# Designed miniproteins, single chains, continued (2): the designs that were tried, part 40

Each design is a single chain, and the fold is of that chain. pLDDT is the mean over its residues in the fold that is shown.

## One batch from the design tools (miniprotein)

Design m5360
Fold by ESMFold2-Fast:
Structure m5360 (fold): chain A 94 residues (1-94)
Amino acid sequence: MLSEEESKERVEKVVEELLELAEKLKESNPETAEMFRRLAEEIRKAYEEKNEKALTKLDAAASVIKSAIDAKDWKTLELAIESAKRLLEKLREE
């Protein structure tokens, strides 16, 4: 639970980090890059709609993906991407 100002700064940072990751991967792994762009869009949308439940889940997914990339673990990254993709689909159904 963050103040509006803290939430906005955190959301902007997460979106920026995801877009930077997408840019780095767009030539080597375009599917993953598109997923990162989609995740960034859904995080921004959840913040604008003040959907704290969705924002918390999306932020957690982004954190796991970033951790996997930092570890340079492609297997863990693939699982994190699959999990995030499933989360995005589920949030669209709700």
Scores: mean pLDDT 74

Design m5361
Fold by ESMFold2-Fast:
Structure m5361 (fold): chain A 87 residues (1-87)
Amino acid sequence: MEEELEKKRKELGKQIADDLLPAIIDANIMIIEKRIGNKELVERIKALAEKYKNDVKKMQQLTDLLSEAVRNGASEEELQKMLDKLE
């Protein structure tokens, strides 16, 4: 019974990594594209999301970075510097 609960927790964690984090990234990309309009920057973010799709820690860092950038109204230059620190 406890082993089944642990399996469900691992499956939920994987679903969060595989589904929820990419969805948050996509939502933030839409906001960034509307605000900044730089297609090359948007493609860079998409490429990073694809690169890190199997790395939960990196996907979480990318998600947090994009959410912070959106919340703070970061400029194109500021967002590029944030992405450079992640790479």
Scores: mean pLDDT 77

Design m5362
Fold by ESMFold2-Fast:
Structure m5362 (fold): chain A 73 residues (1-73)
Amino acid sequence: AEELLRQAVEAFRAGDYETAVKLAEKAIKESKDPRLKARAAGLAFQAYSQLGDVEKAKKYSELATKAIEELEK
């Protein structure tokens, strides 16, 4: 999952926001780590914002917030 997040970050930096969201979503699905899920959801939020997909950006913003709350445990 960490490798998928790294690849998603590289895709985002290259301006390939579609690949960035796919890799970030896969990292979220495959990980049990709330910290990694929070980072991946945050990246998906940024990438969807760049793509202009406001609804999906909001969804991933909410997922990132919830994952951060789980870290408080």
Scores: mean pLDDT 79

Design m5363
Fold by ESMFold2-Fast:
Structure m5363 (fold): chain A 72 residues (1-72)
Amino acid sequence: LSEEQRRAAENALAALRASPSGALAATIAHELGKLGVLSEEEARRIIELAGKPEQSEEAVALLERALTRALA
């Protein structure tokens, strides 16, 4: 990851952990997908899950795991 990508991922992970929601997960996935921190496939999957109320917790968990992996 570039410094810009790493900073964006760290800020996103902190925001997600402070106030997890499907809407926030979708917003983060969209922005980090555009920055190349997440693949298009990963971003699309998270956004899809976040659009379903019953799967919003899955979207948050999937994004947190993806960001933790990207920052390792």
Scores: mean pLDDT 82

Design m5364
Fold by ESMFold2-Fast:
Structure m5364 (fold): chain A 75 residues (1-75)
Amino acid sequence: DTLKVSEAVREVIERVQAGADPEEVARLFKEKMLELGADPKTAEENARRLREAIEAGDTQGLVDALKRGAYAALK
């Protein structure tokens, strides 16, 4: 469901903007993607990329990880 994927992405972005711990945000993103039907390996890989992007302050990497996670959940 595109709406549920959109809600999950929005929640992740809100936590990043609130200054949440990168590990906690990555864990939440992985859990949300798994709940929406994403492949476990793909969810873990995208969560890792999201964490690394947050730690580096890499806005493009953050956007790319969120897009890849959303596409994996929308199979």
Scores: mean pLDDT 79

Design m5365
Fold by ESMFold2-Fast:
Structure m5365 (fold): chain A 86 residues (1-86)
Amino acid sequence: MEEELKRKRREAIILGASATVVAILYIVLGREKGEDREKISEKMEEVGKLVEEGEKLLEEGDVEKAIEKFREAEELARRYAKEVEE
């Protein structure tokens, strides 16, 4: 059982790291495309909130909910990056 928790924690961490990388790509692409700095900041704050919620859930031992929040953060960051790319 502890081995399963360790595996799920690893998945949550990887997912959170992925969300962060995509968010950085969004910042870089947004700057190159001339996106409004305020809009970039607002969208990054939304992604950051989901990451913080996931981290809090992971701290509380709610690994399943943490994974869900990190996944939401990654999806949101990817959506924003795609909007800038297109």
Scores: mean pLDDT 75

Design m5366
Fold by ESMFold2-Fast:
Structure m5366 (fold): chain A 69 residues (1-69)
Amino acid sequence: SLLEVVERALAALERHPSLVIAKVALHEIAEYAEEQGLTELAEELRKKLREVQTAEEAIAFLREVLRKL
């Protein structure tokens, strides 16, 4: 499920914060969201991928995504 994908990504990022890993996670979650028909969420994830400058920003964003799922 999308919930499990986001939870797994958050666990990995919280254990080893890395902007590279964060961007890969945002890209993979966006693709999965698109495949599930969640087009608006996929676009929000892609926008965040373009804007994010730190792993902490990505973690905060993914926590919000998880809260809304």
Scores: mean pLDDT 86

Design m5367
Fold by ESMFold2-Fast:
Structure m5367 (fold): chain A 92 residues (1-92)
Amino acid sequence: KEESIKELEDLTGLSREQLRDVGRVLKELNKDNSGEVSVEELRKALREKTNLSEEEIEKLINLLDKNKDGVLEWAEFGPLVEALEALGLLDK
């Protein structure tokens, strides 16, 4: 678990606490079970609910938004949420 968490920290540049906050925000924004999250809604929620800098927010969004259409689909952010749940950083 510790090694896997460090791999996510290295890939994202975020701390364990920041990864937990990001995963929680993504789950909250996907409460309608659409499997879609607006990039602008994500930016706003990350600014309001986490301690991420603007640089960290944009880096994360660029990592997740592979098609650059301004919408994150479950295929883009779901694996991160699932990994955080499997590592015990998020409740299922």
Scores: mean pLDDT 76

Design m5368
Fold by ESMFold2-Fast:
Structure m5368 (fold): chain A 57 residues (1-57)
Amino acid sequence: SRLELQLLVYEIALGATRLVVERMEESNAPQERIDAEREAARALEARVRELRAQIEA
């Protein structure tokens, strides 16, 4: 379904964003940039949760 495809896309985006956070931590990036990417990951987690809830409804 469209929702299942959207869920897949957002799960991939979340995985990629988490990897970016890990790489930034390894490269000693500024804390403000790490915090911004962590916030982006939280937004993606919320979207994944919303899509899963819609699929279950």
Scores: mean pLDDT 86

Design m5369
Fold by ESMFold2-Fast:
Structure m5369 (fold): chain A 80 residues (1-80)
Amino acid sequence: MSLIEQIQQLLDSLSDEQRQQLLQILREMGLSNEEIEALRLIIQGKLDEALELLKKLSPYFLQQTLEAILQGVQEALQQL
């Protein structure tokens, strides 16, 4: 399973209210507006659009960016 698919599976396990709370926690943890937008695209099932957005922001570090986002989501889930 790819990193983006792992992020999607975690987000899909949440209610709409929990997803909104998670995004707020991630903003408070210091995720960029663009990383939050990529997470919204993942919530909508738009994985290709999310990857294109992240590639534009981090063309040489996409894997590291996805790993950081996954870690942030896992940490924020513990606060729900």
Scores: mean pLDDT 86

Design m5370
Fold by ESMFold2-Fast:
Structure m5370 (fold): chain A 71 residues (1-71)
Amino acid sequence: MLAEVRSAAGAEMLGILLGQGLSDDEARRALLHMTPVLLSDDPAVLEEAIARLRAAADPVAEAKRLGEEYA
């Protein structure tokens, strides 16, 4: 189901943020910026967001940008 895909994508995004040295609280706040992305009905949006976070030099700034683009 799409909700399961969103849950898996959210977990992967959290793992990326934590892997970049963010605290649990910082990673959670970054995920909140991406709420419009996580609520997307398009799996391609989730895949793009994951790829952009992995490539980002500043993952918090990229999370905010992604949230703004899909709001």
Scores: mean pLDDT 76

Design m5371
Fold by ESMFold2-Fast:
Structure m5371 (fold): chain A 69 residues (1-69)
Amino acid sequence: FSEELLEKLGRALTALVIEEKVSVEEAERLMKMVQEGKISEEEVNELIELVEQGRYDEAAELVRKLLSK
């Protein structure tokens, strides 16, 4: 993953935590799974796009789906 993509993901997860849609623990676990290659670049981009569009509930649902892998 590019540094730019990881930074965008970090901002998206921070927004979801601020909106109380995901916990800090869920966000940290997702970042670890991305760094371990368990989450695809396509899935990361989908999550970022949902957050950028203000679709926080759908983004939170995707986070929980990805964490269930």
Scores: mean pLDDT 85

Design m5372
Fold by ESMFold2-Fast:
Structure m5372 (fold): chain A 70 residues (1-70)
Amino acid sequence: EELRDLVLQALEEALKGMSKEDREEAINVAKEAFDEFPKGISAEIRQKMLDFVRKHPQAVREAGARVEAA
């Protein structure tokens, strides 16, 4: 529960320089991935995650570093 909120907050902080639409898309994908994780993440969500990492590798690394620090 707290981990989910911390990850989403770290992602939002890392994406501050992006458009509101891109930031909301990334946060929604992360929420869906968390909700599906115990049952297996769908191929569609997994593909969206990969596409986002491909387009914004630096922002993803920044978000990951903040999550690790939390």
Scores: mean pLDDT 65

Design m5373
Fold by ESMFold2-Fast:
Structure m5373 (fold): chain A 80 residues (1-80)
Amino acid sequence: MKTLDSSYGFSAPESVKLGEPLGISAPGLPDGTVLTVTAPDGSTENVTLKNKQAVYKNTTKKGIYTVSVGSTTLGTSEVV
């Protein structure tokens, strides 16, 4: 059987409510990896993976939040 690598196994909620924490999972990345979350206004915040998970709490703006590692986009989540 041949298994192909996925995009780091990234998972986040499709949407969260304004002010609710955004849980991020990336089991394909090592613990201590710094992820960048880009808010809809273009502001960025760094979150660090611990046990393959990170939590982003600054969901203060409605819109699309982009999660990336370095220059690679992992996925998006929407604050509704």
Scores: mean pLDDT 77

Design m5374
Fold by ESMFold2-Fast:
Structure m5374 (fold): chain A 90 residues (1-90)
Amino acid sequence: AEKLLEELLKKIEKKMEEAGIEITEEVRRDALAVIGARVLALLGVDEEELLRWAETSSEEEIREFLIRVAREAPEEVLREVLEEYEAAEK
């Protein structure tokens, strides 16, 4: 799982570097949060319940939650995210 997450993160970082974005630790955390959000969508989490939680949570709490979701994601779900990302690349 960690190896797939690292491969996905590296692909996102490469795209950001190609766009002229400096890869800082904060940018890496944002990339991980984006991966976590996609993982939640693939797991079929209730969007209405998630939005209600997000309305009562700080931006940092939301980011840390999404990063945790990305890190704890099953290998199968991370592979699906990676395959969708690669398909979008053509």
Scores: mean pLDDT 74

Design m5375
Fold by ESMFold2-Fast:
Structure m5375 (fold): chain A 104 residues (1-104)
Amino acid sequence: MEEEEKKKKEEALKLADEYLKDLMEQVGIDLSTEKQQKAFEVLSKVMAATRLDTKEKLEVSEEIKELAAEMYAEIHMYIAGDPETYEKEKKAIIEEVKKIIDKY
């Protein structure tokens, strides 16, 4: 049972990583810095956590949480394809991502 649970978590993280990397590449988000890589890991864990129905708190700095929220907002803007909608919703999207990160 422990080994099956571990494999399920690893699979969820892998799928989240692949999905986010694809979107970030399409949006043009650069992962060249250690800070950006850590923010990406936070986003990946949050997405994996939603699939596993876990509420485990992530111990990361506010700076990394904010960067993760900004990355998510850029991805959302790309999906929406409307700059006016993005500017209007950007703050709400960032706050929503921060709330999710604070729960996991």
Scores: mean pLDDT 70

Design m5376
Fold by ESMFold2-Fast:
Structure m5376 (fold): chain A 64 residues (1-64)
Amino acid sequence: MLYSKDEIIAELERETGRTFDAAGRAQLAALIDGYLSTVDADRDGLLDEAEYEQLRAALTAMLS
């Protein structure tokens, strides 16, 4: 399955029970872009399930 930045942010809101404002979403989008530049081999702006799980773990640790 492939995940866009908006889908990743929505999943983080559901998993953490948090709601992010526009500034928080922009910050998360920037972090996702930085991660994509490192792990997105296809450079299509989408994450597969394995890439998403790694990003989710990193972001969850940062938000905790």
Scores: mean pLDDT 71

Design m5377
Fold by ESMFold2-Fast:
Structure m5377 (fold): chain A 82 residues (1-82)
Amino acid sequence: EHRRRAALLLGEYEGLVLMVQGVRNLIINTHHLSAEQQAQLDAQQQAIIARARAATLAEIDRLLAAGRLSAALAAEVRAALA
């Protein structure tokens, strides 16, 4: 069941990144944003992704400490988040 937890954690993170990128592209295509507005949007998207990465890494540590995730799978997911 450890591999399933690893897959869910990575899938949730990757899904969020794709959603964030999709929303950005939709906003840019729908609205005529200035360069300054695009920079602000990009900064906000990067902040969301950074928080999601931090949360995922913290969850890996919790699952590893609880014996609910193997060290090998924890390393695999951490590498994928790099």
Scores: mean pLDDT 83

Design m5378
Fold by ESMFold2-Fast:
Structure m5378 (fold): chain A 90 residues (1-90)
Amino acid sequence: DELKKRALEVEIESSVLAIFAAVALRYTEDPEVKKLAKELLETANKAAELAQQAIELADTDPEEAEKLLKEAEELLEKAKKLKEELLKKL
């Protein structure tokens, strides 16, 4: 339950960051902004994917679910930092 709640929060936050990156990528011609937006999109999508896997495994393999969630949390932190850097260049 607690693990699933944490994983759902990571999935939601990561999905929002992926949407932000996709929008930035559509409306910029700046190569540096495009590079950061692509990296943000890839990082955020990976975090969301791992969080989804953690939810799936939570009841059958909680140890693996926790490992996947920790990796997703690390990627979410990286995505947040990439968003900050992207906003500085906009």
Scores: mean pLDDT 88

Design m5379
Fold by ESMFold2-Fast:
Structure m5379 (fold): chain A 111 residues (1-111)
Amino acid sequence: SAADRAVDALVDGLVQALEAIETGDTSKMTPLGRALYEAAKAVAESKEEAIDTAIDLFIQGLRAVAHAYGVPLAEVARRAIERLEKHRPTLSPEAQKALDRVIERLRELAA
């Protein structure tokens, strides 16, 4: 669905932003991944704050998708968790720890 494609794009962008914040590797970013990375860096005073900002913006994006397409937020959160877990083995150990924080917040929304 269009909602599923929007969730997938947000997940891919977040994964790229988390990896870039943790490792400094900004190669092969999508426009959405770049936008999340730059927005997080613009307002954050530390790496930890940048991670928190990227996660907050991502969750706001998921809420916007749920609202725009008239789908339950819990459904959007479950799809996001599934796709985030598929990215896990491609991420640095530091970005995988950030991923755990995202998935914990999403599990609360999927309950």
Scores: mean pLDDT 88

Design m5380
Fold by ESMFold2-Fast:
Structure m5380 (fold): chain A 116 residues (1-116)
Amino acid sequence: SEELKAIAEEMLRRVDRVLEAIDTLPYEEAKFIFATEFLAIIDKLHRYNPELLDKVIEELKKKSEKMKELADTIRAYREGKATKQDVIDKIMSLSKEDLKEVAEIIRNALREFLES
């Protein structure tokens, strides 16, 4: 729908801003801001496009051990078995390189959705 596409376009813009901020801000000090922004993106995907979030989770599972742990934590959070703080803590445990890869996975999923 047009409404779902508009939401996806806004989320894509937010992911692009986070990717730029990861390279410009001091990473260790800014981690919490990045984690809260990613949680907001995950919450919107869960509400409006859960199938797209499923694709993101499956791509995360193919990556590093910490990214697999993030995927499992997001799944538990969606099932009511983990808290928002658990997701934030997992995102904050990621390296700069891993967090950039998470953002790229979300960006690619959003772009594919918008082209469908």
Scores: mean pLDDT 88

Design m5381
Fold by ESMFold2-Fast:
Structure m5381 (fold): chain A 84 residues (1-84)
Amino acid sequence: SAQKEIDEIRQQLAAAGRKPSREEQIQLAKLTVKIVKEILLKQRVSPEEVEEIYKEMSRILEKHGFPEVKELLEELTRELLEEL
């Protein structure tokens, strides 16, 4: 699962005593948006709530310089809305 992959990366970083690289930060952010999609799908949230969450997450990603993750967020949001 995406959660297990996040936990493994965090354990590796802690064991090495280092901060995540840019690539590891992007990977962690992508895994996080995948988990959010799974949670929202299981909770059967409204399309309006999905759009509000997408808007907030998109702003956070742009502010912190993760445009690659924003593209994935847009993809996963469309897939989620099609499944609801």
Scores: mean pLDDT 77

Design m5382
Fold by ESMFold2-Fast:
Structure m5382 (fold): chain A 99 residues (1-99)
Amino acid sequence: SEKEEILKRLYEELEKILEKIKKGEKITVESSEELEEAKEALILAVSGNALKKAIAENPEASEEEILERAKEIVEKELDEILEALKQLERYAKEGKPIE
């Protein structure tokens, strides 16, 4: 279930980034909480990298083909993404001062 939740969030972010790129907009990260901001930044970075790779492999591909390829890339890297998210949670826990 955790893998499915992160994969769904990655798919949603891929679609949002592609739409912003298509409109010529800059990608921004908005979060007020340090851990959540770091998680969102990681998801944004891996999603953006997957889209860049998909576009570079076939620059003449349709929007649908680019999105399908980017989804394939994030699915293949899902275990590494989950591990990185767990490391962020661990750093946040260790960074809390003992009262």
Scores: mean pLDDT 72

Design m5383
Fold by ESMFold2-Fast:
Structure m5383 (fold): chain A 64 residues (1-64)
Amino acid sequence: SMEEVKKLLIELEELYNQIENPSPEVSAAIAAALELLGTSTDLEEVKKAIEEAIRLVKEELAKQ
């Protein structure tokens, strides 16, 4: 649902703001998720892309 997508986007934004010098992989994943949000009609595909971006952000934060 759009409500779930919005909730995930807020979580992604909050986590991303905690990263110093995001990696190219994290930046690319976020860009891909945002592109899908703007172009895809499949909300499950969008949700999966945002969840993957969140996963990568959390992995990078854990290494700081």
Scores: mean pLDDT 83

Design m5384
Fold by ESMFold2-Fast:
Structure m5384 (fold): chain A 95 residues (1-95)
Amino acid sequence: MMSAVQLFLQSLELLEQGRYKEAKELLEKGSDLLIEEARSKNNTKAVEEVEYYRGKLLELIDQYERETDPEKREKLLLEISRLINDLLLTILRNR
C-alpha cells in the first residue's frame, strides 16, 4: 500500500530538484489518502487538520517557486520541511 509518509518525503525531494508540479501532485495524493482514511473513520478533526496542512504547504510551495532570493528560498524550504514533519508526526501518533 502506498504510504502517505513516503509520498510526502518524495515530494520534499522533488522540491529540492525543482520539480514543483510533481511535488505538488505527490503532496495532494498523500493528503487525499489521509483525508479518505479519516472520513472512513468519521474523524472530522483529522480531515480538518490534513486540509489545513495541505493548504498551507501548497501556499508555501507556490511562494518557494516564485522566490528568487536564495536566503528566502532556503527559509521557505525549511518551513515546508518542518510542516511536513509536523504532519507526519501527527499521522504516526494517530495510527
Scores: mean pLDDT 81

Design m5385
Fold by ESMFold2-Fast:
Structure m5385 (fold): chain A 70 residues (1-70)
Amino acid sequence: MEEEIDRLVELLYKVNGKEPKSEEELQKLREMVRQIQEDIDLSFERMKSAIDLIESSTREELLEHRERLK
């Protein structure tokens, strides 16, 4: 988790071409990245639930169609 946040911060500096001027700037950036990561994790969980629902519905439809062909 903390390692992942540090890696994301490093990537942001690499893309933006700016290095932090102070430890305070780094700390603020890490906090922002952490909040974004938590939001992404929540969105990913919701997305996975939606995919599982779609998969279940499709499988039920295929099973019904197959039974009708017998």
Scores: mean pLDDT 68

Design m5386
Fold by ESMFold2-Fast:
Structure m5386 (fold): chain A 70 residues (1-70)
Amino acid sequence: MELTLEEVLALPPGSIPEGATVHLRSQADVPRVAPKLRGFVTLKLPEPLTVEQAQALFANGATGFSTELL
């Protein structure tokens, strides 16, 4: 399942299923989507995640993530 930033932000916190792919336009969007994500997710990003962004994902309940460059 593939989701845009707008689709993710419209959903309740924790409603994004494991294995979902989220398309982000900017690195700045990572902390905006972190509260929505649970379990393992794939993020499509223009640039690699920073340590701080990865920590925010785990702090909000992600068990893991993979990244793909746009």
Scores: mean pLDDT 75

Design m5387
Fold by ESMFold2-Fast:
Structure m5387 (fold): chain A 86 residues (1-86)
Amino acid sequence: SEEERRRLVETAIRNAEKALDLVSGEAKKHLEKAIELLRQYLETGDPELLREAIDHLKKALEKTTNPVAKAYIRLAINQLERALEL
């Protein structure tokens, strides 16, 4: 449902924001861009914004060594992949 998609995206934003507190440099830039794209998705409903956000989350995952940040980023990616299937 549209409500379930919105809820998954909102939960992904919260997980990305938790990771943002734990990272710096390039990982931080990619997380900030992902959060921006997800907030734009909540306004527009454009699924390309979800795909672009997933790409930035994957880049953030590659640029961080913090295992807790990696866990939050992986949760966000999973939530967005589930949203794309709805």
Scores: mean pLDDT 91

Design m5388
Fold by ESMFold2-Fast:
Formats: sequence, structure tokens, C-alpha cells
Structure m5388 (fold): chain A 100 residues (1-100)
Amino acid sequence: SKEEILKKKKEKIDNVYQSLIDRVNALKTKEELKAFIESLIKSIEEDMKYADPETQKKLEELINKLREALKQDLDTGKSTVIEIIKEYKKIQIERAEKEI
């Protein structure tokens, strides 16, 4: 059913984004946080190439927030990046719901 397909997509999204949060929590230095943020920005930029215009705008807003997180200390930066990852997860769930 469409409901079962959506449930499986949401479970996969939950697992991927929880893994990203766990990786951020494991970061011990500002240099590691910077490398993580730069990698995440590149990943979002790649995702934007295949997104609709509404989603592209939301993804660009996440990139701008990630660039601001680069200016923060380690603890504040980690907290900010985790919130951005949660926002990205919500966007991916909304995209999955629209595809059903």
C-alpha cells in the first residue's frame, strides 16, 4: 500500500538523519566540526540539483545556516548543526509524502 511505502521511506530517513546527529555528537574539535559542515553543505548542494524550486529554496536556507554555524564555537556549532539536520529531515519527510 501507499501507507506501507511511506512508512518504509520515513524509517530510512529516520535512520540516515539519526546517524548524522550521532556523528555530530561524536565530534571533538572545531576542525572536525568545520569538515563535517563543509561535507554536509556539498551534500545539500548536490541534492538541490534534483529538487523542485520550493525545496531548492528551503535547502539554500539550510546551507546559509550551516555557513553561519562555521563562525560558532564547538559546542554552540554542534547544537546549531543538529537543529539544521532536524530541519533537513523534516524537508525529506515532506518530499517523501508528496511522492506518494
Scores: mean pLDDT 89

Design m5389
Fold by ESMFold2-Fast:
Structure m5389 (fold): chain A 80 residues (1-80)
Amino acid sequence: AKELLEEAEKLKETDPFKALGLYEEAIKEAVEAGDYKLAAEIAEKAAEAAEKSLPGELGEKAAKHLRGLAEKLRKLAEEQ
């Protein structure tokens, strides 16, 4: 998960669509590992990257979805 996050952070300005795919995979791996705190942090970073780098409504819709996911994941982390 952390390695995918680092790769996504490197690509977010040069290849934002590839970066988002890496953020999604990193979130999935963190969730599968039970690390909901890390998954929430990755989802927040992905939302910021989407909002800044994706054109038009795609950025807004992706960011809204990812922030909603981060909120749910933070709740799960607090229950651990």
Scores: mean pLDDT 79

Design m5390
Fold by ESMFold2-Fast:
Structure m5390 (fold): chain A 99 residues (1-99)
Amino acid sequence: IVVGLPSEAEVAYLREQARAGAHIHLVVLKSDADRVRELFADEENVTIHEIDSYSEVEEVLEKLVEEYKPEGIHVADSRFLFPALKVAKKYKVPLVGPP
């Protein structure tokens, strides 16, 4: 799971991982969703989850962790660090901070 708008370096890395067979779940603000779709156009293994506000991120992350049991949570936007840390700690999922 990746939370927030990824940097250019993170986009390149995530595209490589998706093409290698990793399934990537991106959680982004609705205002950023179209930009993220353009960045990952036709990447089959990338799923985009839109949220209307920052207050929804903790609930959405909990649902994704329970459903998909991901290997980790990557925080691309530091504004999501605290809710991502709460979910990672609760579910004992590794957390990777922003660059």
Scores: mean pLDDT 72

Design m5391
Fold by ESMFold2-Fast:
Structure m5391 (fold): chain A 56 residues (1-56)
Amino acid sequence: SAEEESAERGGAAGAVAAGAGADVDTSQKLGYQAAEPGGPRAAEEGGRLGREAALS
């Protein structure tokens, strides 16, 4: 149980950190991808707006 609890918490922290780092790295490595409307940042914002719209 302790191992599962630690792994779950570690995984979430790792995913958040990786996401933030990946965003910068992706834009720097593939500049054209930053202009793409389906980029990770745009997808995250779209998901949030969609969530509020669904609740409304």
Scores: mean pLDDT 46

Design m5392
Fold by ESMFold2-Fast:
Structure m5392 (fold): chain A 60 residues (1-60)
Amino acid sequence: SEREQQALELARLVTEGYAAAGDRAGAEAAGKNAIALGKQMGNEELVEEMKKITEEALAL
């Protein structure tokens, strides 16, 4: 859904932003918060996408 896509894009922007700034702890916290949000929305596919985004951001 559009709401799920917006949540995913926001999670990516925030997590990658922290990682790019050298704040890896902030990036990890942002990723965990995004995953928790996905779980609250009851969407396992969204949770997996958010995990992937977090892992990719932390690889930067």
Scores: mean pLDDT 76

Design m5393
Fold by ESMFold2-Fast:
Structure m5393 (fold): chain A 78 residues (1-78)
Amino acid sequence: MEAEKEKRAKEAEEEAKKMLEKGKKMKEEGASKEEVADELARGYAFALNEATLNPSAKEVMEKMAKEMAELAKEVAEE
């Protein structure tokens, strides 16, 4: 059971990284601030959900959620 939680945590980290990078790429390609913020908000929700469901992922997912929230706030405040 613990090994399965660690595997899930690693898969969740990879998925969250892909979501964060997608948001960054959208910003670089000239997507609207609203579209970038929406994409990052989806990644944020995913990361918080995984942090809640899998204690092994909590630290890494909370970090990913924070990075997504900070980038989304930066985009919205510009």
Scores: mean pLDDT 80

Design m5394
Fold by ESMFold2-Fast:
Structure m5394 (fold): chain A 85 residues (1-85)
Amino acid sequence: TDEIVRLARQGVEEAEKLLPEDDPRVKQLRELTRRLEEAARRGDLEEVRELALEMAMQLRDIAKRTGSKELQEIADQLLNAAKKL
């Protein structure tokens, strides 16, 4: 799950570079990442999977709207890692 947490953090950082600081999507991604980190610490693999999938979907949407290849790669990696849980 360390990989999933790392990818989630990277996704937020890249989204923050592409979106305004007060964008509600950035706040939502930060909240999802915090919940994902907490689930990972508890070893709740089902919740980690669900949160990672939701986060991957949001990152993909932002990547498509902004044309960010880097964010698209992070989203795809996060989706693939979540599917293996």
Scores: mean pLDDT 86

